# Designs tried in a protein design run: designed miniproteins, single chains, continued (4). Part 26

Each design is a single chain, and the fold is of that chain. pLDDT is the mean over its residues in the fold that is shown.

## One batch from the design tools (miniprotein)

Design m12937
Fold by ESMFold2-Fast:
Order: sequence, then structure tokens, then C-alpha cells
Structure m12937 (fold): chain A 71 residues (1-71)
Amino acid sequence: NLELAKELFEKGKEYFKKGDYERAILLYERALELAPEDEELNKEIYKELGKAYEKLGDYEKAKEYFEKAEK
């Protein structure tokens, strides 16, 4: 469900703005599960996952997601 995936992605970005990076990541991961074939949306979600993992100090996961966003 692409519509629900976009709603979860926007909600995740709101939690990121509030500094709740763990909840942002959870919502981003759920958005990916709901629209796995939407390449453009997935690239945006991967970029935001990379940012969230950087904020948590998980630089290895951040790098992996930034690399996925560049595809």
C-alpha cells in the first residue's frame, strides 16, 4: 500500500525532527515493507534511515543506507 507507506514515511520524519531517531527508524522500515518496489520512495527512505543511524552513532549502518540511496 503506497499511500500508507508515504504516511508512515512522513510520520517517521516528524519523529526524526523531534529527536526520536529510534521511532523514526521503525516507521521508515515499515514504510519500506509496504512499498518495496517504489524505487523513488525507497531511495528517499534509505537516505532518511542513513541520517537517523548517524544520529544514533551507528556509522556502519548509516553508510550502508546512504549507499542504497545512491542506486
Scores: mean pLDDT 86

Design m12938
Fold by ESMFold2-Fast:
Structure m12938 (fold): chain A 75 residues (1-75)
Amino acid sequence: IVPSPAALFAGHAISAIGHLLDGNNVEAAEDYIEAGEIAAKAGDNELALKYYEKAIEVGEGEVKKRAEENLEKVK
């Protein structure tokens, strides 16, 4: 009866891909950060790390810096 956290971060990851297709890199990076935060809260630090790496890859400026800070917390 408890919903799987996998559904939550998968939704954010899919949203990030949509934003990338639309050329909205900042929004895509923020979606990846949210997916990573959800994965980390679920105890999956390896998955969180991968999502933060994607956010760093597509993000710029402040959002990229935030992704780097979150990556450091789960390394």
Scores: mean pLDDT 74

Design m12939
Fold by ESMFold2-Fast:
Structure m12939 (fold): chain A 95 residues (1-95)
Amino acid sequence: MSEEEFAKEVALAFLEIVLGIAKANNDHPEVIAVLERTVDRVEQALNDGASLEDLAKIVREGAEELRKLEPVAGDTARWTARILEKIAEFLEKAA
């Protein structure tokens, strides 16, 4: 597996783990919806041959949506946004 392919698979795995934790904890439904859309967008982009930079942009957009939910979802929105920001940083550094 190439370093690029490995980075893409690792990023998707972390996104799926974050979504799984949010669902298991029955966290705020709008936070779960943003995480599900971000996972779906990343999976679709991977199928379309997207670059690490393209994936980082999708994850950054998901993090921004989560930041906008902080007034209604509180700590769950803050924590999930922070993790997505770190995933995007990882993808950007791997590019």
Scores: mean pLDDT 86

Design m12940
Fold by ESMFold2-Fast:
Structure m12940 (fold): chain A 69 residues (1-69)
Amino acid sequence: MELTPEQIGESGGLYAAMTLLREGNRDPDLAHQKGYEKGYELAKRMGYSEEQAEEAGRIGGEVAKKLVS
C-alpha cells in the first residue's frame, strides 16, 4: 500500500524528532529542519513530485518541531 505525502511527512518528522531526542537535542529549529529534510527525501525516493515532496517536508518539519518541544 502506497503512503501518501502526508503520511510520509508524519513518518519523517517522527523519525527526525526521535533521532534528535536520542542524541539529547531538543532544538525546535533543528528539529524542523531535519524533519523537513527527512520528509522531502522519503517522498522523492518514493517517486513523488517536487510539490508533493515539499508538502511532505513541510509536514515533517512541523511534526518534528512539536515532538521535541
Scores: mean pLDDT 85

Design m12941
Fold by ESMFold2-Fast:
Structure m12941 (fold): chain A 68 residues (1-68)
Amino acid sequence: MSEEELALEIAREEAIRRAIEEARKLSGGKLPEVTVEEVGGKTFRATAVVGDVRVEAEATVEEAKKLL
């Protein structure tokens, strides 16, 4: 796996993690349903939904590379 491939995977997971954490804070700890999409080729956007709570979180490949 290349460094670029690893950074893409980390960015995707980081967006999902951020969305879950925020949705759980707003919903009193309930588990959200999460979807993730690639936005603009180097950014991932995760959407977490639980009840009336909807949260969007983003992470970039550039940010993920700093975590390596």
Scores: mean pLDDT 81

Design m12942
Fold by ESMFold2-Fast:
Structure m12942 (fold): chain A 61 residues (1-61)
Amino acid sequence: SMVEEGLKLVEEGIRLLKEGRGEEGGRIAGQGTDLLYQAGEFELAKKAEDEAVRAAIEGGI
């Protein structure tokens, strides 16, 4: 489903962001949150965005 695909992309993106791969991780996490917004999962998308920001800071971005 679009939600499952979005969550997998968010998880992958956050992992990359924590590893310091900010450009790749941000792009992939953004693709995931976009899918969640398109699916109407606004709360999940917002939480994913907040987690991605924290992960980026953790990774040195």
Scores: mean pLDDT 87

Design m12943
Fold by ESMFold2-Fast:
Structure m12943 (fold): chain A 96 residues (1-96)
Amino acid sequence: TRQVIQQMRNDGTISVLGMGTPTVDYVDMGTQFRVGTIYIVRNQSSDVQNSIRRSQDRGTRVVYYDSRDDIFSDPRVDFYIGNSSSPSISPNSRFL
């Protein structure tokens, strides 16, 4: 549900890509979040697209949306979110 998605977002459990400048992008590099699926807004930068391609090469599924709100409204998200290893995105990626 949207409330569960919002809670997971607040806890850093889900990776939502293309939320702005690369310095604040919520990016799942595959190894960082151990998720089976990446949820991404269309029209990402080449760097984000390259990161997604690397994750897909490792078996990660990718689902594209027109906006971030569409991700939180998608019932399929409830089936593929869940990651006990998802830390806060910005601080926890600097050593990986």
Scores: mean pLDDT 46

Design m12944
Fold by ESMFold2-Fast:
Structure m12944 (fold): chain A 64 residues (1-64)
Amino acid sequence: SMEERLKKIRKLVAEYTALQIQKIGLEFDLENEPDPERQKRLQEEIKRLEEEIKKVDKEIEELS
């Protein structure tokens, strides 16, 4: 139903927003990280979040 579709979209938008906030935090941490090995781990975490964000964004587009 349209109502069920809208509920799914709202949930996905909330997930998208939460992932974006997490990414901003990790990017801030990366900018302030002096250790190259920890920088690499933060970059890998950011990349995983970017992949999750793209997945959620695609799901929103498919339901829209």
Scores: mean pLDDT 88

Design m12945
Fold by ESMFold2-Fast:
Structure m12945 (fold): chain A 65 residues (1-65)
Amino acid sequence: DDLIKELADALKKLQKNPTSELLEKAKDLIEELKKKGYTDDEILDELKKMGVDPDFAKDLLNLVK
């Protein structure tokens, strides 16, 4: 799914340069994925495959509740 790839890229950029714009983009993408029926575990598994830090990704997923 292109949204998961876009989320992975946004999270990698956010870790290097934390900006409000990247954080909002990451939150919006997580909300879109959840609306499509993705679970937190499914999102985390896909992000891990794309080289995103699983602890960082989990913290951001918790912010979108």
Scores: mean pLDDT 80

Design m12946
Fold by ESMFold2-Fast:
Structure m12946 (fold): chain A 86 residues (1-86)
Amino acid sequence: LDQLEKQAKELLEKAREKGNEIAAKAAEAALQAVRYAKQNDLLGAIGAVLRAIGYQIDAELEGDEESAKLAEEALKIAVEALQQVP
């Protein structure tokens, strides 16, 4: 989980530096998923993954390839965090 938290934070910083709001929200959802997983909050982690899915869909609908790619990376982090809930 510590490596996933680091990856989510790095993705969030990158999205913010680029001014990519959708990717930043997706990265925030991924970071929330990691935090919920660390707290053994399965429902919280599921909710965070669902938010990350929503931002991935939003990025794809806007047709912004970079937003879609960053949101996809955020979703992967969120799903991996959910799988690590004790």
Scores: mean pLDDT 81

Design m12947
Fold by ESMFold2-Fast:
Structure m12947 (fold): chain A 75 residues (1-75)
Amino acid sequence: SEELEREIEAGVLLIEMAVYLQIAKNSKDPEVIEEALKKAEEVLERMRQLSTDPRDIAAAEEIVEEVKKIYEEKK
């Protein structure tokens, strides 16, 4: 069903968010971290457009906030 396909897509996007967080944590290059932040913000916006479960949106928002903190500390 289209609903199941959207749920699978949202799950994949949440995994992408975790990857960007991992890149931010392990990188020493501020430009790489800035790109990870931008991509994480784009993924969050896509999740919002898909009417994703509020819990998944909240988890994604926490990840973006963490990436942003890492960027501010390492820039």
Scores: mean pLDDT 83

Design m12949
Fold by ESMFold2-Fast:
Structure m12949 (fold): chain A 61 residues (1-61)
Amino acid sequence: MKEELIKKAIEYSKKATEALRNGDYETAADYFEKASEYYEQAGLTHVAEKLREIAEELRAR
């Protein structure tokens, strides 16, 4: 269960990175937020917090 949540978080992080390469900051922020939610559910609160901060920074651009 926890491993499945981390796997989904990694998948969304990869999608976020791809969106960043394409200059799509809004889509990247959305994917980082989804990754953050899965890390939070997996109990990785510190990683989740950092990804949420990155998403907020991308939206502020």
Scores: mean pLDDT 84

Design m12950
Fold by ESMFold2-Fast:
Structure m12950 (fold): chain A 67 residues (1-67)
Amino acid sequence: NAEELLKKGEEAFKAGNYDEAIEYYQKSIDLDPNNAKAWALLAQAYFKKGDDEKAEEYITKSAKLLG
């Protein structure tokens, strides 16, 4: 499910495997696009890769979902 995919992404992120984390977060979002936490975690992973543009895009999506 979406939450299990988030957990796998967080495990990959903690290991420094940001590309793998992004893949799991994206799969989680594909199942549950309204999960603000998933978008925030995706943004954090892109920020760690130095992709500030994508990080800003995805954190903005997270913020919109929270209101």
Scores: mean pLDDT 87

Design m12951
Fold by ESMFold2-Fast:
Structure m12951 (fold): chain A 60 residues (1-60)
Amino acid sequence: SMEEILKKTFDTLASELAKMSGTLDQETVDGYIELAAAHFEEKYGVKKEEFRERVAKYLA
């Protein structure tokens, strides 16, 4: 389904941004997270906080 594809893309991007936290400074990573969160909110109606929480899950 489209929902499954969106969820997969969401999870993949969150995972990739979490990996960047090991190579870039946190301020830069936070900037990319905010841009991605805004994109998913505008295009798919996903709350920004949900994207931030998904990234945090991959950092734990």
Scores: mean pLDDT 75

Design m12952
Fold by ESMFold2-Fast:
Structure m12952 (fold): chain A 66 residues (1-66)
Amino acid sequence: MEIKDVSDKTFAEVAKEYKIIYPESGLPPASTKVKKLIILDDEEEARKLAEELGTRGDFTTVIAVK
């Protein structure tokens, strides 16, 4: 697991560089300010974390897989 500070980037900019896992509950707006990126090695674990954050309405943290 790797955690990066991406507070200088928008969601759209982060999504261009990393394979983002999207919650089924919805996509954040492209202009959303992202603070943290969490990169996981396991896609299933990444999907579970993304769904939990999406359900809570936390769009400032995004989840990616290597």
Scores: mean pLDDT 74

Design m12953
Fold by ESMFold2-Fast:
Structure m12953 (fold): chain A 111 residues (1-111)
Amino acid sequence: SRARELAERARAAADTLPLGAPLTADMVLEAVGRDTAPETLLEAAEILAREAEEAARSEEARELARAAREAVEGARESIRLGAFPDAEAEREAAATALGAAAWALRVAERA
């Protein structure tokens, strides 16, 4: 799955960052491809957000996983409503959600 491949790339990128430094939209787009469709970015984000919820054992991890899911849902709704000025802004919003999901999974996988 293309979405799974992008999820794994975003997760790998998050793992290169110091603790407390979430993945930015620009870092996500560099890792997964700057021309990636917003919907594919959101599908990848949903995969990581779901995995973060399943792996979460602390209150912090559960809250980050919930925030990531809400970011994905919010980005998808905003795109559906035409809230962004152009396709690049839609892509950046979706990439932001993917970065949040990758960070949430990283926190959830801590012992």
Scores: mean pLDDT 85

Design m12954
Fold by ESMFold2-Fast:
Structure m12954 (fold): chain A 57 residues (1-57)
Amino acid sequence: MSEEQERELVERMLKALEENRDSPAFELYKAIALKEAEEHLSKEALEELRRRVEELE
């Protein structure tokens, strides 16, 4: 995956999580997003996603 595609995926995942931030299922959505990210993102992009997800809490 290109660096641009990784940034786009991170932004899309963050938007979905932000929209569900107040949901009682937020932890489930977060776990699913991070699981998908592990399969598709580089270690650096995954670390960036994890840091930005923490900012939503």
Scores: mean pLDDT 77

Design m12955
Fold by ESMFold2-Fast:
Structure m12955 (fold): chain A 63 residues (1-63)
Amino acid sequence: MSKEEAEKKVEELSKKAVLAYLQGDLEGAIKYLEEAKKIAEEANLKETAKRLERGIQQLKSLM
């Protein structure tokens, strides 16, 4: 996967996570962010992966 393709997939999953969060689906939001983080790590998007991990931890703190 190219870095550009990975960035696009991460953005799509991040949008899905936001929509899940707004609907009260914390578990779904976390799942989408974890999928996005995995893609970012595989594409060596180190800063993006760190940002996604912080988002995951923030959502888990609400559970």
Scores: mean pLDDT 85

Design m12956
Fold by ESMFold2-Fast:
Structure m12956 (fold): chain A 63 residues (1-63)
Amino acid sequence: GRAYEEAREKAKKLAEQIAEKLKEAYPDATVSVEEINGDTFVATAKTDTEEIVVTIDAKYYLL
């Protein structure tokens, strides 16, 4: 429904914003955004020494 689609769009936008911030904080990192099951978005920043993973679930935008 509309609420689910809006929640998914908000989660996707947040994941993209987090990816941009991760790229700024870790300039040498490979930054990616992955969609899982259509409602979960994972922003990952991988360096030679560490991996930072941020998971955003669209369900948290639903009432």
Scores: mean pLDDT 79

Design m12957
Fold by ESMFold2-Fast:
Structure m12957 (fold): chain A 85 residues (1-85)
Amino acid sequence: DPELEEALRLLREAAELGKKAKEALEAGKTEEALELLKKARELAERARELALRSSASEEVRRELVAGAEHGLEVIEKGEAEAKKA
């Protein structure tokens, strides 16, 4: 399932960008962190869309959508931290 594989790839990339955003925040680079979080959000949203359109079982699609939604919540918390910095 190419859409499933792509969704997983995008979720991994979003997680990596989230880690870089955390490092940027810790270094006081708030603007850089916000740009990284914005990119991570775009990737997580795309992954959710692909998961919903995949030919995978309903159970697998549900798990991937939940994973993408969790990732988006983590990104939103990172954005809130950046606003405090």
Scores: mean pLDDT 81

Design m12958
Fold by ESMFold2-Fast:
Structure m12958 (fold): chain A 65 residues (1-65)
Amino acid sequence: MTEEVKELLEKAIEAAKAGDLETAKEHIKKALELLHSIKDPKEQEEVAEATRELAEEAERALAAL
């Protein structure tokens, strides 16, 4: 789960840096959907914390477009 969310966020950052706003948005949406699909609240918090920096970078990259 953590690695899958990280991979999606990294793909979003890559797409945003390439100017592909639509692909970046889709990857961010997929990452958030995967995160919210975690049924254990404690595991969800751990994955959210582990991916926080990448999520912030992805949001910043999108905002810069």
Scores: mean pLDDT 79

Design m12959
Fold by ESMFold2-Fast:
Structure m12959 (fold): chain A 80 residues (1-80)
Amino acid sequence: SSEILEYAAEKIDKIRQEALEEMEKLSKEIREEAIKKIKELEYEFYEKLLKAKTLEEAEKLVEEYEKKVKEILEEAKKKE
């Protein structure tokens, strides 16, 4: 439902914002690569969220998104 999607979107926006703030410390090329990966990931998760029927399903998708964003940040920091 739209309500479930709105809930998830707020959480995703917060996760993305926190990731962008951490990426300000990275070199331009590494930052741009990480941002691209996060945008691709966000697109995939919004497709999954459109299929979510319960708030619990949306919460699990948000948790998985956060984990994968953190993995992208860790990989970016290793390339720095």
Scores: mean pLDDT 86

Design m12960
Fold by ESMFold2-Fast:
Structure m12960 (fold): chain A 66 residues (1-66)
Amino acid sequence: TAEARALAVEVLRLAGVPEPVARRVVEALAAGAGVEEAARMLERAGLAPSAARGVAEAVRLVLEAG
């Protein structure tokens, strides 16, 4: 849902991800990208691999709940 996507963007921003990158990650996951792909996008944005994986999983759960 649109509400779940907005919440997912907010989760990413709270994790220190810039809003344009947060929106791109959420759009990719909503379009069918996996957690591994989302984690790589976050790594390219400067997150450590372990942080990127954890954050990507949290965003996936938010999108699944909505």
Scores: mean pLDDT 82

Design m12961
Fold by ESMFold2-Fast:
Structure m12961 (fold): chain A 55 residues (1-55)
Amino acid sequence: MERARRNHAIGLALELLRQGASPEEAIDAVMETLGVSREEAEEAVREAQAMLDRE
């Protein structure tokens, strides 16, 4: 995955999680919006959750 798309996926996941979306909803939205694989979307959401857990 290109770094720009990965950063976009993480940013989208962060915004969705901050809005109260579940991790599963965030994965589905990232896949639908960016056309990435489920594995890539899961990695982006996992990284976004780790960022939120540090706040």
Scores: mean pLDDT 79

Design m12962
Fold by ESMFold2-Fast:
Structure m12962 (fold): chain A 63 residues (1-63)
Amino acid sequence: SMEEQAKLKEMEEYGRKLEELLEKGVSEEAEKYAEKMREIDPKGGEHGFGAIRRAKEKQAAAA
């Protein structure tokens, strides 16, 4: 359906914005995008919060 296609595009946009934000570090804005992904699809939320977790681990290792 057109609604399903719109949700897929939103998921891709939110995922890209999340990646761009995480390059600068973990922030509340990044967490909000992961939440938006979760609202579209639980698996999208797992992906988004997984990316945040990995970014936190990399920051901790670099400190």
Scores: mean pLDDT 81

Design m12963
Fold by ESMFold2-Fast:
Formats: C-alpha cells, structure tokens, sequence
Structure m12963 (fold): chain A 64 residues (1-64)
C-alpha cells in the first residue's frame, strides 16, 4: 500500500495536480495511519482526491 501511495503521489506531482510539498505531507499522513491501522488502496485514492478538491476550492476562492 505504501509503495502504491508513493507511486500515485509522484504521478500526481508530475501531472501538476498537487505540489511536491503536498505529496510529502500526504505520504507522511498515510505512513502515520499505517502504523496504527491497515490502509487500503481505495483509502489512499480517497485521501489524494480530497487533497485535489481542497486545492481546487482554495484556488477558486482566491480567484473569485
């Protein structure tokens, strides 16, 4: 799961969907969750998607 998360975050950074700093923070959050609970690929995808939406919402609020 951790390798999956890293790969997906790296891809998102390369595509410009999130920043490298955001990817690093998200990976740290996933690592913290994995220490206490099993994390699924679906949960990883959800975490990344929520971060993308949050970024889009911030951009819209600043631009509007």
Amino acid sequence: VRDYAREKLEEAVKQGRITPAEAEALLANIDARLADYPVTKEEVDSIIRVAEIARETREENLAG
Scores: mean pLDDT 72

Design m12964
Fold by ESMFold2-Fast:
Structure m12964 (fold): chain A 90 residues (1-90)
Amino acid sequence: SRMQQVVISVLQGNRRAAQMGYDQTGDPLLRDVSRQLDQITQQVQQGRITTQQVIDQLQQISSRVQSSNPDLSNLFNFQVNTINQFVTSS
């Protein structure tokens, strides 16, 4: 579906952002976040997770990185709002 394609694109972008953050800072939290986002992407591709569960997990990740990486947390929150807008507009 178009929604699934949007969600996958957002998750892949967020994974790259987390990986870049890890490469720049060495923060092991960002490596774990990148790994978690890859797992979420695979679950979406396999139809094993709902869009709401993706939103919930992204919000949880955003909260975990807020104090150490506020720019990344803000990016995740922006992407959550983007996904939610597509869900509520459909």
Scores: mean pLDDT 82

Design m12965
Fold by ESMFold2-Fast:
Structure m12965 (fold): chain A 109 residues (1-109)
Amino acid sequence: SRAEEARRLLVGAVYAIVKAAINGDPELARDIMRAVAKRLEELGFPEAARIVEQASEEITEAVRNGDYDKAIELARQAAVRSAEALTGPEGAERVQKEIDEAIERAKKG
């Protein structure tokens, strides 16, 4: 389903953004967030897309400044809010677990 594709997209994006943050690559983080927002809009989730777009500048700046803990926390918050826009609060709780697992995996690999 489109909602399942959007869920997988958000989880994968968080992993990729955390890797970009750890590697000190703000341009990659920005490109990931732009691609994710565009795809969420295409899938019919404009509110989730807007949440990603609104968080993009702050996350990119945190990566650029080497504040990767801040970048990871902002990415987590944006992804959870986006998931809530996709599925409502109950669905967001499940996706939050997947997001947290993706962050932990990215930090260790």
Scores: mean pLDDT 86

Design m12966
Fold by ESMFold2-Fast:
Structure m12966 (fold): chain A 80 residues (1-80)
Amino acid sequence: MFTEEEVKQAEKRLLEFLKKAAPNPSEEQKKKYEEIKELLKELGKALLAGDLEKAKALEEKIIELGKEYIKLAEEEKKKK
């Protein structure tokens, strides 16, 4: 089972990755980042509670938002 330490480490790593992908984030990127951060907090709670069904649903949403976040960073590069 996931420990609280493991959940916190995974959250930190993902958030640092997103920050590095967009060092000067747009308003849309900032919004997506905060949404991902909130979902990660909910995911951590679900994992610690052993609610694997809820954890899977939250993971899917986080992956989708993460893809949108990266797409926004790529679109900004294509603008010019």
Scores: mean pLDDT 75

Design m12967
Fold by ESMFold2-Fast:
Structure m12967 (fold): chain A 81 residues (1-81)
Amino acid sequence: SEAEEYLEKGEEYFKQGKYEEAIEYYRKALELTEDPNIQERAYEGLAKVYKAMGKEEEAKKYLEKVIEIGVERLEEAVKRV
């Protein structure tokens, strides 16, 4: 999907140290997806980028979103037991 392509581009830019471009593509992936797996990976990517930039408050914000999605997915899994 286009969201997955943008997620991959964000990951590539992050590996290159192009943090501003990585942020742009992670955000674009989030705009195009309702898939919790892609959302979780995009938020994790954003948290890593902001941490690498020394922006601890922004990194924490996105890490909290990763945790929220993970908890929601765990709650849905538990309902199936």
Scores: mean pLDDT 84

Design m12968
Fold by ESMFold2-Fast:
Structure m12968 (fold): chain A 80 residues (1-80)
Amino acid sequence: SAEEYYQQGLEYYKKGDFGRAIEKFEQAIKLDPNYAKAYYYLGLAYYYSGDKEKAIEYFKKALELDPNYEEAKKNLEKVE
């Protein structure tokens, strides 16, 4: 399920394996394109792997899906 891929992505993210985290979050959003949390963590994983442009893109997508997503808004303001 999308939730299972999201949880696997979080485990890789917590270990600092941003490449595998990205892969799992992309699998989560492929199954659920409205999964705001998966887009947010995809943005964080890209940011910590050095891809700020993709981080901004995915934080914006998370906010499009959930305009009240405070963590996405704060991180977007920090990296813009």
Scores: mean pLDDT 89

Design m12969
Fold by ESMFold2-Fast:
Structure m12969 (fold): chain A 79 residues (1-79)
Amino acid sequence: SAAESMILLLEALAEEAERAGLRELAELARRLAELVRRVAEGDESALPELEEVARRLEALLAANPEVARRALERAIARA
């Protein structure tokens, strides 16, 4: 499913961010994975925080394209 694929990508992103010493990126990726899981389980109250965390994560990813690339490669290998 789209949610499962996104959670795998976000978990891979958190791992690669931790390896790179990018603590905020790792924390946002883990939080977004949790929020994606909640929404997928029917908790629509998580949507506003999901949008905010996703926006912040997107900005950090734009600043760290190499970490994003490694995360995507790792997630594809797990899929």
Scores: mean pLDDT 85

Design m12970
Fold by ESMFold2-Fast:
Structure m12970 (fold): chain A 117 residues (1-117)
Amino acid sequence: SITLTESGGGTFKEGDSATLTAKISGDTEFIFSVSWERQRPGEPPKLVAEITRGGLVDYAPEVAGRFTISYDWEKKTLTLNLNNLKKEDTAVYYAVAVSLKYPPSTYTGAGTKVTVV
């Protein structure tokens, strides 16, 4: 019973910046982690960046130093800032939440498409 609604996708040029946001609603009290995953054409989904409860932040090596994840716990807004976009950043980006409300469950949004030309 968690819903994630992403926005901010579109068509960008190499070297551009973009901001993806996800509004999180529902039973947010038991969220353990929030993350962004992406699915590149012809590939399985991969983790891009994650924030866990307790403040641990992890980035995929290929985006470290270019992308920044943040979560506003009060506004329940997950943000991914994409800097210095590359053609290989072309993917559908999904916001993900892991809830420890028993039974533990993973919730994924519908995705937002980023195309780099």
Scores: mean pLDDT 89

Design m12971
Fold by ESMFold2-Fast:
Structure m12971 (fold): chain A 56 residues (1-56)
Amino acid sequence: IDEEELRRLAEEVGRYHLEKYGISEEKAKEIKENAIRLSLTDPVVARLLRKEVEEI
């Protein structure tokens, strides 16, 4: 997974969580950025991000 793919996945997850669970946009952006950063350095985190998108 490259950085562009990870950003798309994280953004998709963040949008659905905002809509379904009502978390704040600011909090969702913070979580998204942290997930992307961690995914670039840890393949386990990248795999978890992909599974989260599948749950949507």
Scores: mean pLDDT 66

Design m12972
Fold by ESMFold2-Fast:
Structure m12972 (fold): chain A 74 residues (1-74)
Amino acid sequence: EIQELLEKAGEAIRKGDYETAAEYLEKVAELLEEMGLEELAERARRAAEALRKGDVEEAIRILTEEQGRAAKAL
């Protein structure tokens, strides 16, 4: 489930385990692709890449922007 994977990614970020957090975001991206949400999947992958580079601020920015757009699309 996407929500569970996002919670695990958040936990990994809090522990400073950015590699594990990136792996969870990649799994989220795979699930989003299966649902036909290719643009959201690409954003999840970009956030994972930022985490692997240690750019936590960029990863949070990418994830926060997507949350805001989803809320407005309703």
Scores: mean pLDDT 75

Design m12973
Fold by ESMFold2-Fast:
Structure m12973 (fold): chain A 70 residues (1-70)
Amino acid sequence: MEKEAEEAIERVEKAMEQLRENPTPENKAKLLDEMVRLAKIASESTNPEVREKAIRAVQEAAKLLREVLS
């Protein structure tokens, strides 16, 4: 897998963990920033496995944001 995509996925996963532990506006903003970064990297990738993993990570992050905002 592309190194940049793997690092971006890890950043999203860490931001999700931080948001679960402490649902602050700062942690929400951090997760959104990492999701945008991952989406850009995934859009530039021609590797379908990288794109599938990135899409799944963004979907899980979006689900978490929806749950925290409810």
Scores: mean pLDDT 80

